# Designed miniproteins, single chains, continued (5): the designs that were tried, part 37

Each design is a single chain, and the fold is of that chain. pLDDT is the mean over its residues in the fold that is shown.

## One batch from the design tools (miniprotein)

Design m17257
Fold by ESMFold2-Fast:
Structure m17257 (fold): chain A 100 residues (1-100)
Amino acid sequence: KVEELIKKTLDYVKKATQSLNEGKYDEAAKNFEKAAEYARQLAEEVKDHPVARDSFEQAAELFRKAAEYAKQGNKKEASLYSVQGMMLLIAGQVELWLAE
């Protein structure tokens, strides 16, 4: 389930980034919102690992901000927040691996 949620989050970030690069800002925003939704579900799934949970919750908030900037047509800020969200997804995964 955790691996599936990570894959879903990554798939939607990839779709959002592609749409953003194509100037399809509304589509990019929708895909970033989906990435945020799956990252939030991932945080809930790992609630017993508070450091990983906090990393995934931060990733969800960063993807939500990427969606807001995408809606504004602000490609630069949307991309920056998307990259930061990806970094927190990686951090959360590392924290889970260390907890095992």
Scores: mean pLDDT 87

Design m17258
Fold by ESMFold2-Fast:
Formats: sequence, C-alpha cells, structure tokens
Structure m17258 (fold): chain A 110 residues (1-110)
Amino acid sequence: MEAEEAAERAEEAARRAEEAAKEAGKSSGPKSASAASAAAMAGAGASFSAENGDWRSAARSAEAAAEAAERAAEYARKGEKTGGGDGARIAARAAEEAAEAARRAAEKGD
C-alpha cells in the first residue's frame, strides 16, 4: 500500500536524521530549524489525518515529514552554521511520529 511505503521512507529518514544529529552534536541554525519545523507540522498532520480516517492524507503528510527530515540531516552533515544536530533531532522525532501514523493508515486501508 502507498501508506506502507510512506511509513518505510519516514522511518528511514528518522534514522538518518538521528545519526546526523549524533554526529553534528549540539548545534542549531535557521536552515535546519526551518526543516525541523516543516517536519513537525507534517508529522502532526499525518497523526491528525490518521485519527480522522483520512489515510491518503496521512501517507502524504508522512512523505512530507520524511523529506523535511532528509533535509535536516543534510544540513547537520554540511556544517554547524547551517543548522546542525538540534534541528535534525527534532526532524527525526517528527518523521518517526509520521511513520507510525502512516502505518496505522496502511493497517486500516481495506
């Protein structure tokens, strides 16, 4: 199912962002913070959509959270002034939440 693929992508993005956050350490900056905010909004959207039975929107929001977490991981790896580990860690948590919502969507997709 499309939602299962979105969940797998978000889980992988969460793992990569968490690894990047550990390597970058405690650092922050506007690009990573912006990516983290995008991931958090998408993760919340995925959960909300899943709770309301909108499985397609939950999958779409999980893909958006994965993309934001991937960007946060890239910023963390490229330099501390670009927005470092703090943003990547936040994005990883948001992508993990979105993955859980997308998996719930996949299970209830009759």
Scores: mean pLDDT 76

Design m17259
Fold by ESMFold2-Fast:
Structure m17259 (fold): chain A 67 residues (1-67)
Amino acid sequence: MRKLVVIVDTDKERGTAAGRKLLARGGEETGVVGYSGSKEEAEKKAKKIAEQDGAEAEVLDVDEALA
């Protein structure tokens, strides 16, 4: 299934590292997007985008993505 992952981060460098880790594991069907804002707002945006593409959406903090 297609999956969209949104990483919420105020530290751009940590967000980039988390995104790289997720793309390496998720393969071609996983899209990763960085978002500089609240997790709640990122979840609303991710849901809207996923509904337009018929994909599953997941929102992670940088700490969750790096775990």
Scores: mean pLDDT 66

Design m17260
Fold by ESMFold2-Fast:
Structure m17260 (fold): chain A 108 residues (1-108)
Amino acid sequence: MVDPAENLANAARSVSEEMRKAAQLARDGKGDEAARVFEHVARTMRALAEQGRAWGLPDEAVEEMEKAAENATKGAQAARDGKYPLAVSYFQKAAEEARKAAELLEKA
C-alpha cells in the first residue's frame, strides 16, 4: 500500500498530463472542450488540497495545489473567451505548481 503523500504526488502528476491535453485543445481552437478539461483539473487539485490538509501534509504543498486549481480555473475562462495564448500560459503555471506540490510531498 502506497504512502498517502506518494498517492497525492502521483495524482498531481496525472493532472499535469491532463493539462497538457487541454492546452492542445486550446491551441486547436476547441475552447469549450479545453475549458471542460481544465475545470475538471481545477476540481481535482482543490480536492487533493482539501485531502492533504485533512491528512496534515505540509502547508506549502497544500498551498501549491490550491494555486494550481486557481490558475487552471483562470485558464478555463480564458479558453472559453477564445484567448488561447493566455489560456496556455495559465495552464503552464498550473502544471508547474502541481509539479512543485508533488516534489514537496515526496520530501515529506
Scores: mean pLDDT 79

Design m17261
Fold by ESMFold2-Fast:
Parts: sequence; structure tokens; C-alpha cells
Structure m17261 (fold): chain A 74 residues (1-74)
Amino acid sequence: MLSPEEQRRLADQLVVAYHIYETSTDPRTRASAAAQMKAVPEADLEAALAYAREHESPEYVAKLERAVALRRSL
């Protein structure tokens, strides 16, 4: 089971990579961001979401939910 610190780290990794993917016009930067999102194991996505829903703001949770949805579609 992931520690709360590891869950937070994975959540932040997903949110940051999602932001870069959505805002970057450079194909290499977008590919790198997609790879960073895919590096988070699928099994760990629900743990990151559960942590964020309990400890983070609704705005952060909404961003993370969008990041997870994109990661699952890649």
C-alpha cells in the first residue's frame, strides 16, 4: 500500500504533467508529459485520487480527475 507521501507525490506528478500536456505546443514536450503520466502505474491512480479527495481542495481534485482520465486514454 502506498504511503500518503507517495500518494501525494503521484498526484502532483499527474497534475503537473497534465498541465504541461494541455498547455504546450511543442510535440516533444507533450510526448514527455504523456510519458510521465504513463509512468504512474494504473493500479496507483485510484490511491492518488482517494488521497486527494480526502486531503486536497475540490479544485485540485478536479484537475487530478482530468489528469487521470487523460492518462487512462493514452
Scores: mean pLDDT 82

Design m17262
Fold by ESMFold2-Fast:
Formats: C-alpha cells, structure tokens, sequence
Structure m17262 (fold): chain A 105 residues (1-105)
C-alpha cells in the first residue's frame, strides 16, 4: 500500500468514533501528531475489521497540540486505521484530533 496521511477524531468516552482508512498487509511506520486537543490524548490504531476490539497495532500522541508518537505496526491482513481518544485528564471529557503519517517499510 502507498504512503499517506490520515486524519481522525477521538471522543471523550475514551473510545473514538471510528474514522478509518483502509491499509493493506505489510509493515508500516506510523507517526501520530495531535492537531487539536481539549485535554485528551490521541491514538491511531490498526484494526482488522474497523472495530476497536480487533486492534493489531497503534501509535500514540500526547494531548498537547504538536505532540507526537511513533510506532512500527505489522498489519497481517487488510485492515483499517482508526482514531481513539484517551481521557488523559482523568475525567473522560477530553477529545483530540490526530493526524497519522503512514509509510510502508
């Protein structure tokens, strides 16, 4: 699969609305960047079905705008990238918008 940029939003319940881009099987370097935050951190996860129960890899970013996190994810079959919010303020009220830069290795 080609390199690309994905953007998604997480929500205050700690599990974001899935807003997924399809990824093919392969090994990927993912850099997640927090674009907007109301006190939550953001994670980009790879999932098998576009559902959060099937997580097969992730890259996290802190809750501050410009915060970054990086991971290498192995995607064993066709899957989806989704954004997940984390209530890092301990109140579950945080939301984050995140960008993922995805590069095939």
Amino acid sequence: MAEGTFEGEGYPDGIGKPSGAVVGPGRYHVKATTLESTGGGAVIAATKSGRLEDVIGFAGADGNPGGTGEAVMDVPEEGYLVAISRGLDGRGTGRAKVKAEVRRL
Scores: mean pLDDT 60

Design m17263
Fold by ESMFold2-Fast:
Structure m17263 (fold): chain A 66 residues (1-66)
Amino acid sequence: MKLVKSVLTGEEVPESLMTPIYEGDKLLGYADEIEIAMKQLEGYLNGKPVSEEELLEEAREKAKKK
């Protein structure tokens, strides 16, 4: 089992539970699927719903800066 670091939380999570973030054919990093769901829920509860696509784009931008 391989653990990879989430670009959203910095937590180490099994790769099988992660969504890979690509730019073209380059792997930039991984985003935790549970964290994506939690951020969507927090946005909904705060009256500022966010889409999965917006969270994946945020993860991509964070991965580019690291």
Scores: mean pLDDT 71

Design m17264
Fold by ESMFold2-Fast:
Structure m17264 (fold): chain A 109 residues (1-109)
Amino acid sequence: GLAFSAEQQARLTEALREAARAGREEGPEAAIRTLREKAREAEKAGDGTLAARLYSIAESLRLIQGGLFDTPEGLKELDAKALKDMLLATANIAEEVAEAFEELVAAVQ
């Protein structure tokens, strides 16, 4: 992935935390919907890179939560870890973004 600016990382952190809150209060589908809404906001603001990342996270969560795969429980846990590792490895991301992503994953399990 591409490196994010400090402003993009802050917006990503905010979106992940809002999605985690929605997931805790209303379930996994609400978390996915929140990510897609934040992606559309980023796209309207001209930040296609942030929008693409948020859409990618939303689609990955949808697939893990039983979208297109009949996936055993252990494989769902592995996929969640793979998403986290991908997010951390593919961008120069602050620890705060990683913490927000862990909160999101916990909210949708």
Scores: mean pLDDT 70

Design m17265
Fold by ESMFold2-Fast:
Formats: structure tokens, sequence, C-alpha cells
Structure m17265 (fold): chain A 94 residues (1-94)
């Protein structure tokens, strides 16, 4: 299913980003709030069952994972890793 593919891509991304992150980065309250918002939006898209929106999420994640090895900024890596973890947690609760 597309939802299982989303979970698979998120798990692959978490593994990849965790290997690239050199040191723990403390995220601000604003960054954490943004991440929670992204996870909630992803949940609403999945719950909608809209195949076009779900396909758009899959395509976006694939493109982002392809670009992930080029990310040099440790803060950007930490934000992306935290976002993937929060999104996965929300999707696994469904």
Amino acid sequence: SDIEELKKLLKEGIELLSKQLKEPVELSEEERAHIKGLAELTKQIVLSGDPALIQALLDMLREELELAPSIKDQRELAILLAAYKEILKVLESL
C-alpha cells in the first residue's frame, strides 16, 4: 500500500539522516511546533484517502531523500530527521 511505502521511505530516511548527523542539535520551540504541524498535515492527507495527495507525498519524500546526502548543514539535517521521526510516529499510531 502507499501508506506502507510512506513508512518505508521515512524509516530509510531516518537511518540515512542519523548517519549524516555528527552531533545532537537542540531544536527551538518554533522548529518543534513546525515539525508537529507537518506531521499533523501528513496525517490529515493519509486519513483523507486522496490518492493524488498521497502520491504527491511519496514523490516529495523520494526527491528529498535523493537530495539528503548533499545537505551539509547539521541543523537542517536535525530538523529533517526530527520531522521524519514525528511523521512516522503519527502514521504508526493509525
Scores: mean pLDDT 87

Design m17266
Fold by ESMFold2-Fast:
Structure m17266 (fold): chain A 75 residues (1-75)
Amino acid sequence: SSEELRKKIQEKISKLIGEILRRIGDLLDEAIRKAREEGISLEEMAKRMAPAFAELNKEILKELKEEEEKLKKLE
């Protein structure tokens, strides 16, 4: 049924969002930890984080695109 399909889509989206938020949290935690260990400023930390966030954003966009294509196939 279309309703059962909608529920499965919502569950997949919720899991994906949770996974993305966890990855962002892990990246932030590691960056803050490294900044404290190296004694660098928050500004320098932000500059050093920029490539890692760019790569994470690229991965997120790829995963979202793949999930969107899967969801379209289920419609």
Scores: mean pLDDT 76

Design m17267
Fold by ESMFold2-Fast:
Structure m17267 (fold): chain A 84 residues (1-84)
Amino acid sequence: SMKELLEKLVEQIEREIALMKELRKYLDAESQERVNRILEKIEEYIAKLRALAKNPTPESEKEAEKLIKEIGELLAEFEEILEK
């Protein structure tokens, strides 16, 4: 079901967030601020995904796919910060 897929995806993203929070301690101040902005956006998108799972609309699948893509782009940005 969509709810089960979203739950599993959120759990995977939450594990990545935990890793980001651990790794950010070893970054310079500028990189820490960038990571904090990424975390804020990801957590906002997770809240939106949870809201879609709770109150689905005819557009929920398309909206969820867009949010998932945005989260993926933010996670890629985090990887770029780590490689500097």
Scores: mean pLDDT 81

Design m17268
Fold by ESMFold2-Fast:
Structure m17268 (fold): chain A 117 residues (1-117)
Amino acid sequence: SKIEEFAKELNKLPDDQPLPEELRKYFREIFGIPDRDKLTGEELKKVLFKLQRALRALGYEDVPVDGKATEEFLKAANEAAGIDPEKGGLTLEDVESGNLEPLLKVLARIYAKRLGI
């Protein structure tokens, strides 16, 4: 299926590379995220809540669902996404700035893991 194909392509993507346009559009539409470089206010909080809930569903019980960028949240998100922190994982600055690209990439990788792919 299209979901399985895009999850496989996402898993082949190097940690330091941005999402290809087709994958960015697909996962953005699935998650109801607007096509912007930066998310603000309630849109950013919605994405953070989605990430935190997804992490808890994967067994990261220490991650609170509070919409805040804690050390525990950032560690869990990068670990669950399979991203090496030294090679451009999700940072506190990315969350505070609402940078869509790193947030979406992490969310998409976590989603792919929930599908068992």
Scores: mean pLDDT 78

Design m17269
Fold by ESMFold2-Fast:
Structure m17269 (fold): chain A 64 residues (1-64)
Amino acid sequence: LTPEQKEAIRNIVEALKDKKLGDKSEFIKNLQIGLKNLGYTDVKVDGVIDENTLKAIKEAEKDL
């Protein structure tokens, strides 16, 4: 990952640290788009935090 991609991952993780399964918003949808663009393709872009979104966040944290 480039330094810019790592910074994007840190920002996404920080923004989602207080969110829970089932939370829904346009903000979450934008973060899901960011994860998908960074290569975490199993993420659904529906604005809802599901198991796949949480898995992608954990995988992204490991890549830091």
Scores: mean pLDDT 79

Design m17270
Fold by ESMFold2-Fast:
Structure m17270 (fold): chain A 92 residues (1-92)
Amino acid sequence: SEETAIRMRLLIDSARIEFKKKSETLDDAETVALGTKVAQGLALNARSFGFPEVAELFEEAAKQLAKATSKEEVLAIFDKLVEQAHKLLEDK
């Protein structure tokens, strides 16, 4: 439903805000580990909400995030990921 899509979008935005907040005190390796965990969690939420394409996007992103070498790279990947997820959810 549209309401479920809105809820998923809000969940993604909240996760992004909290991740950026926590990343301020983390080093590169800790940011990679946290970013990967957050992406995995969002993938599980997307599957539970009935958005398999969004779940697959986050699952693939978690693999890419695990290979990142800097905090800046992780944050850039995550921002692009959130934009892509929102676009998928606009079409329901």
Scores: mean pLDDT 85

Design m17271
Fold by ESMFold2-Fast:
Structure m17271 (fold): chain A 55 residues (1-55)
Amino acid sequence: MTAKVTITPVSATEAEVAVEIDGTTFVFRVQGPTVTVDGVEYPTSEAKVVDAATS
């Protein structure tokens, strides 16, 4: 199963993270300089789309 994770910067230290699983999107607000997806850190200040494997 594959989840799509979209990181959208809101400010220099805050990002909105959307996780799409089975056509359902869950949105989280994260505060801090980085977001960790599958053990990899991504800057909250940069827009990024990541495909994550889910078991």
Scores: mean pLDDT 75

Design m17272
Fold by ESMFold2-Fast:
Structure m17272 (fold): chain A 70 residues (1-70)
Amino acid sequence: REAARRALLEAAREAARTGSSGAANAASGIHDALMNGIVPSEEAARRAVEAGRAGDAAAAGKYGQLASLG
């Protein structure tokens, strides 16, 4: 759970470093998930798709892994 949250935060930071348009959307989703103490797999899957469409393969891969975990 904490590992999944940290992985989501790391994926968001990585997307931000690459300048991906998915980074801002990922940050909002991660904020909501952390405030509720939950990392929903559907949210992670959605962010993975957004990162992939934004051209950030690394962030997409990490969000995809998180979706499979929860």
Scores: mean pLDDT 59

Design m17273
Fold by ESMFold2-Fast:
Structure m17273 (fold): chain A 69 residues (1-69)
Amino acid sequence: SELAREREIAELEAMAANYRAGAEGSLAKAEELEKKDPSRKDLIETGRENAKNLEELAKKYEAKAKELR
């Protein structure tokens, strides 16, 4: 049904937006940590890796939403 399709697209878009927000947050925290304590290379790198993984998830959900349009 049209309503079921619209709801699925909205859900996928919401998930993508949440992952993008998470990626931005993780990257921002890593950048702030690098400014305050650059010796914490392990945590800075983990934050950047987490941001990259969340961005990849956002991209996948965006692609799924586009496929349903």
Scores: mean pLDDT 88

Design m17274
Fold by ESMFold2-Fast:
Structure m17274 (fold): chain A 55 residues (1-55)
Amino acid sequence: LELAQELAALQQQLGKTTTAQDIINALNSLKLNQEQRNALLQKEIDDTKAELEKL
């Protein structure tokens, strides 16, 4: 999922050391379906973008 890479890149712009693999591993542990994972990733991306806009 490209969304995990996008979220990781945004998190790194905020100074976090989060990788796409860390995000994927966390989501896999929750046993969510692909639609639920995409929804969570999109929300986190939107929230992180809003945080970056306040720079």
Scores: mean pLDDT 75

Design m17275
Fold by ESMFold2-Fast:
Structure m17275 (fold): chain A 97 residues (1-97)
Amino acid sequence: MVEEALEVMLKAAREKAEEKGLPKEVQELILEGLREGKPPSEVLEELRKKGYSQQTLQDAAEALLAGWEAGLDYILELAERGAPREELLEIARKLLE
């Protein structure tokens, strides 16, 4: 369940990052941030400290958002299928940690 939600997020974030033409290093930082459950603000701060442009930060934010939106859609689909509230909360907690 958690691993499946993460896979959906990683796929969406990667596709958006490639669509935006983000450098591979930036794509890797985004995907690693999602795997570690880092909030988008922390990933963006790491990119800012590395000297990436405001445009790159904006595109990275959109890729991170795409990943989180895909994860939310996955959780909502599980809820529609009758998954227990406790299970949905566990997935959400692990994705935020």
Scores: mean pLDDT 79

Design m17276
Fold by ESMFold2-Fast:
Order: C-alpha cells, then sequence, then structure tokens
Structure m17276 (fold): chain A 61 residues (1-61)
C-alpha cells in the first residue's frame, strides 16, 4: 500500500542517516520535517501517525 511504502521509505532514510553518523537530535529534526511535509501534502493523519511511530521506533533503538 502507499502507507506501507511511506513507512518503509522513512525508516530507510533514518537508518541511512544514522549509519552516516547523524545524532538522535538530527534524526528527530528530519522526522519532524517529514511529518510536516506529509501533512502539507494532504496525506491522511492515520498514515502520518504510522510514519511518525515507525521513525520514533528507529530513533529509540
Amino acid sequence: SEADKLVESAVKLLEQLRAAGASDAQLRNVADGLVRELRESGVPEEVVERVRAAMEAVIAA
């Protein structure tokens, strides 16, 4: 689904940034920016929250 693709893309992006040496603070800034962009693009809130939860899980790991 489109929602699953967005989740996978966001997780992959954060994992790549972490591998490149990004701090947790930098990852949170990227995650916040992505959430804002998805909302501004008209993505449904339930999908935005799924993406946010997945990104938070990556940062917390």
Scores: mean pLDDT 85

Design m17277
Fold by ESMFold2-Fast:
Structure m17277 (fold): chain A 68 residues (1-68)
Amino acid sequence: GEQAYEDALALLKEAVELAKKGTPEDMRRASILLTAAGILAAALDFEGHTELSEKVREAIRKAIKEIE
């Protein structure tokens, strides 16, 4: 649970950094990392780590807001 949560936060940090570079390739990579973080959130919820899953989903919402 905790490792998957930390992995998701690391993916989101990289996604924001890539998106800020602004190239089409970096934006595509950022989109893939956001998707991967969403999959980790779903996996956390499936495994019963509902609170960690919701924290990842909130972090995804904040990352998207920062990129926009």
Scores: mean pLDDT 86

Design m17278
Fold by ESMFold2-Fast:
Structure m17278 (fold): chain A 65 residues (1-65)
Amino acid sequence: MPSVEAAKAALNSLSPEDQRAVAGGIGWLTGIPANSVDQAVEALEKHADTGAGLAAIEHALLAGA
């Protein structure tokens, strides 16, 4: 199962510039603005059981692959 912990690990594997870009995408998908890994993880945790949250977790995992 996709998890917030796996998404956080994927985000942390990126450069700081790419982390901000992907965090912004997570913010757009969840409706909670995010500009950092910590803010993106908070948004994912609030939506982990929703379709939007699952899509945002997949977005982070694909970016970190």
Scores: mean pLDDT 77

Design m17279
Fold by ESMFold2-Fast:
Structure m17279 (fold): chain A 80 residues (1-80)
Amino acid sequence: SIKEEIDKLIEEIKAELPNLSPETQKRVQELIDEAKKLYDEMLEKEKRGELSGMEGVIYQLQIIALLTEIWVLIKQEKLK
């Protein structure tokens, strides 16, 4: 499920956090919080029966895009 995929990506990101500078950790945490906000909004709409199939896909793509941005940031940190 997409929930399992998101949780797996977050766990993989969290595993990298101790290897990052405190400044990069803060920025990554801000992006995680943004992704979590979208995820909670999607779940709330789903619970109310207000989430269309297409709207659900758009939310999932936005969350994945944020998680991808986090991975880019982690890789950039390793290259400095």
Scores: mean pLDDT 80

Design m17280
Fold by ESMFold2-Fast:
Structure m17280 (fold): chain A 74 residues (1-74)
Amino acid sequence: AEELFEEGLKAYLEGRYEEAIRLFEEAVRESEDLLLRLQALLLIAEAYQKLGRVEEAERYYEKALEIAKEIARQ
């Protein structure tokens, strides 16, 4: 999960948004860490915004908000 997240960050910073989304999606699937999942979901949403895919970006922001609420309740 951490390795996938780091590779996703590298792809995002290099402007490889489609690859970054794929890597972050894999990181979310492999991780139980709420903080890592929150960060990955936010970066997926931002990558979709960079690609002009606003509807997908909004969906991932909603997912990130739900995780953030779960963290705040603890």
Scores: mean pLDDT 85

Design m17281
Fold by ESMFold2-Fast:
Structure m17281 (fold): chain A 61 residues (1-61)
Amino acid sequence: EEHVERARRLFAEGRLDEALIHYGEAMKEDPTNEEARRLAAEVLHAATGVPPEEILAMFEV
């Protein structure tokens, strides 16, 4: 989806805050989007040091 693609590009550029905003928008539109949840976990891992597996557990629906 458009938000996921934009967030992925922002993450690659090191713009973590903006990437998280777009991942958040994608997950609000489709909470079951596994790709968006997985990529958001990667960004949060980079920002906080929490393992992606633990972050993904927080998005369980």
Scores: mean pLDDT 71

Design m17282
Fold by ESMFold2-Fast:
Structure m17282 (fold): chain A 63 residues (1-63)
Amino acid sequence: SDAVDGAGAGGAGAVASGSSTARGRDLQGHLVETRTTATPTSVVSEGTVLETGARGTSRGKFM
């Protein structure tokens, strides 16, 4: 790409860093706890099935 639109990446000095925790149920009804860590350059979400201990991670990265 010849045009780079980075205006949304830094949030104009806004603090986009943080961690949040959410709980819910999966399609099988198991309790799942999801932790999301966000920074200006990346987002990482980690889910744990509380009943089985199974883990999953997804990761995104900004320019």
Scores: mean pLDDT 62

Design m17283
Fold by ESMFold2-Fast:
Structure m17283 (fold): chain A 97 residues (1-97)
Amino acid sequence: MIDEKEVAEALILIYLAIGKRDEQKGDFEGAAESYEKAVELAEKYGIDFPEAYLNLGRAYDKLGEKEKAKQYYERAIEVGKDNPEIVEEAKKLLEEL
């Protein structure tokens, strides 16, 4: 059987890759759109993917959307409790806001 959650996890990875590519081009609006789709899938299927929240927060920060950036950095810390590297980066970015 095709597991909908497994398909969602694969799509999250694809959207993260697209968003990272767009960030490298300086397209933070395109990056935010791709990361928003990754976050939507993570939340819909209950998938712990703290990197999606961290990257979305960073994209909003680059767009000047400081309150949205703060929200997603805090969510990255909440979801990423078992990933010290992501939690440390999110905390650092929150202190720089």
Scores: mean pLDDT 85

Design m17284
Fold by ESMFold2-Fast:
Structure m17284 (fold): chain A 71 residues (1-71)
Amino acid sequence: EDIDAVVAEAARIGEKNGVPPEVFARFARDMLERGVPGSVAVTATGLLAVGVNILKELDPELAERQLEELR
């Protein structure tokens, strides 16, 4: 498993979606440490980015709280 590549891709997805790269990097690292395959971790990060963008449109304050909890 290329942990560094998966973490870098998660950070890139976060950055492109206006989320601090360290938030998604941490999320991906936590998944990999729990034995989740890298492909699943990247997919989950992408789905999280979609969810965050939907929340930002509907409730920006809730989106900020969710991102803070994911640190």
Scores: mean pLDDT 75

Design m17285
Fold by ESMFold2-Fast:
Structure m17285 (fold): chain A 108 residues (1-108)
Amino acid sequence: MSVTLTEKLPVADGDTIEKVYWLFQAPDGQLSLVAELPVADPSALKLGKRFAGRASISVDLETKTATLVLSDLRPEDTGIYFAVAEVVGPDGKKSLVFGPGTRLVVEE
């Protein structure tokens, strides 16, 4: 079984997306990396250890929409998933912007 999660990134006009992350928050509140995608070099995609071989991410820069496809779903994948963008403003200042979070429940 697989799932597709999609979040709109709240990126301000004039800001440039440099990297897109997906983060996983377990029910106990612990945060872990799902994936890190550098926009300028997609070949440098980094997957979190627990999601290696099961996660695929993409970003639509025009719509500012991040997509996560997670396959081979397990009950331990239950939690909240956040799309995060590292952005650079017109002044060169870097910041992080978080999507709203998507709750996933996986049953046996």
Scores: mean pLDDT 85

Design m17286
Fold by ESMFold2-Fast:
Structure m17286 (fold): chain A 100 residues (1-100)
Amino acid sequence: SEHRERAIELTEEALRLVHEAALASEDLETQQRLTLIAMQLHLAKKLAEKEDLESAIETLEFAIKALRELKEESDEELAERLERAIELLERAKEELEEAL
């Protein structure tokens, strides 16, 4: 499915942004939270690749929620980076929902 392939690409792009944010972070708690979110995104990608679209959507929803919570606690620079990742993941979720 073109929608599934697009969702995987968007999730990979968001995963790169989350990894970059984790590497740039000097705060251990923020680094750990971003690492856990990255693991969730990697799982969502694998679920989408296996065509388990419902589980992939649910996993993306958990990751988006975690990123939004972290964004509210973040400085302006980190918040802008996290917002970009959130926008990509919301689009990935929409693409997976169209593939259902």
Scores: mean pLDDT 89

Design m17287
Fold by ESMFold2-Fast:
Structure m17287 (fold): chain A 78 residues (1-78)
Amino acid sequence: ETITRVQTLTLTEELLETLRNDIAALAAELAKLGFTDAEVTVTIEGELKPGDRVTVTVTVELEDGKIKKVTVTVKLAE
């Protein structure tokens, strides 16, 4: 069971700094949204800068109705 959500947004300098310098803190913020018992991974694809249009993909893997993994991927929008 897999649920995928996709959002396109413009990177802010604050968000980009957080993604580069504190992936663990970003994962902890995601856990506060209800993913507390899941493995959380954040992946940045390529070199991103403030002002870039990016696609943020959140993939949630479920097993027997329980959240097992959450993967957040950030890449340049196509």
Scores: mean pLDDT 68

Design m17288
Fold by ESMFold2-Fast:
Structure m17288 (fold): chain A 107 residues (1-107)
Amino acid sequence: MAEEYLQKAREALARGDFEKAKEYIDKALSLLPEPTAEQYLLKGRVYEALGDFEKAEEYFKKAIELDPNSKVAAEAYRLLAAIYERKGQDEKATEYFNKAKEIEKKL
């Protein structure tokens, strides 16, 4: 059930239908008592695509918290770096980018 909505969210995101991606990801995670790091990463990416950088950051941090030394965490750190670069917070962006690189070296 949740898996169908996750797939629809990924497809909507890929085609640039960000509002439907949000509807599908919100529905998917509402059906999951314990969402995974990958599922929070997907939710963060949807909110980033919508321009909701505050919520995107929240969900990327949640993904990192759940699985801190994974490919998911590395991707979440890269996406956080991009958000902070857009905010003009270059030092923080560099810190997150370096955390992504450290994880990627061990994958």
Scores: mean pLDDT 86

Design m17289
Fold by ESMFold2-Fast:
Structure m17289 (fold): chain A 68 residues (1-68)
Amino acid sequence: SPVDELQARLDRVVDEVLASGLPPQEQIDRFHLEAQRIVDAAQARHDIPSADLRAVVMRTTQRLHDRL
């Protein structure tokens, strides 16, 4: 589904920033930058409800924070 594809893309960004070896704040900043691009593209397609899009972003951001 489009929601599952969005989740997979954001999860990949989390894994990439965690593997980067950057300081925690820089990992968070890089995740936010990349996540914003992915979210903007998903919003432009209009194939994901706004509530689901917000939920995916929030839980993925929390996952990154929990692993730092």
Scores: mean pLDDT 86

Design m17290
Fold by ESMFold2-Fast:
Structure m17290 (fold): chain A 95 residues (1-95)
Amino acid sequence: SIEDEVIEKLLQYLEYLRKAAEITGDEETLKEIDEIEEKLKANELQELLEQAGITASLEEILEDLSARLQEIAANPDLLAKFREGLEKLKEEEAK
C-alpha cells in the first residue's frame, strides 16, 4: 500500500537524520527520532500526521521524500512537523 511505502521512506529519512544528529551531539533530536520511528513501526502514521497538522496527501509525502532523501541536510521540514505532532500526542497520552 502507499502507506507502507511512505513508512519505508520515512524510516530511511529518519536514519539519515539520526546519523547527522549523532555527529552534532543533538540528543533531543535523537530521542525524538527514536520515538517517531517506534510510532511508524507500530503503524501509527495516520495518528502522527493528524497531530502534526499535515494535510499533504500520502502521494505528495512519498514524492517529496523520494526527491529529498539526499538533500535532507538542507531542510528537515517533515521532521519539524513530526516533532510537533509527537509532542501533542505525548500530551494526550499523558492525560
Scores: mean pLDDT 74

Design m17291
Fold by ESMFold2-Fast:
Structure m17291 (fold): chain A 62 residues (1-62)
Amino acid sequence: MVVEEASLFAALFGSSLTGDAERAREAGDRLVALLGTIDPARAAQMRAYTDALVARAEALAA
């Protein structure tokens, strides 16, 4: 795993735990873009995971 992928995933997951939906979306979108040309299947999976974590962050912030 490249360092940038790990950092973006940590930002996405951490933001989801603190209810920061905007930051979670930003980190997830960047991670999906990074993966998109390398592994389209993994990028698609990460998009779905990002959407789930953003929804979780929104629920926690409410």
Scores: mean pLDDT 78

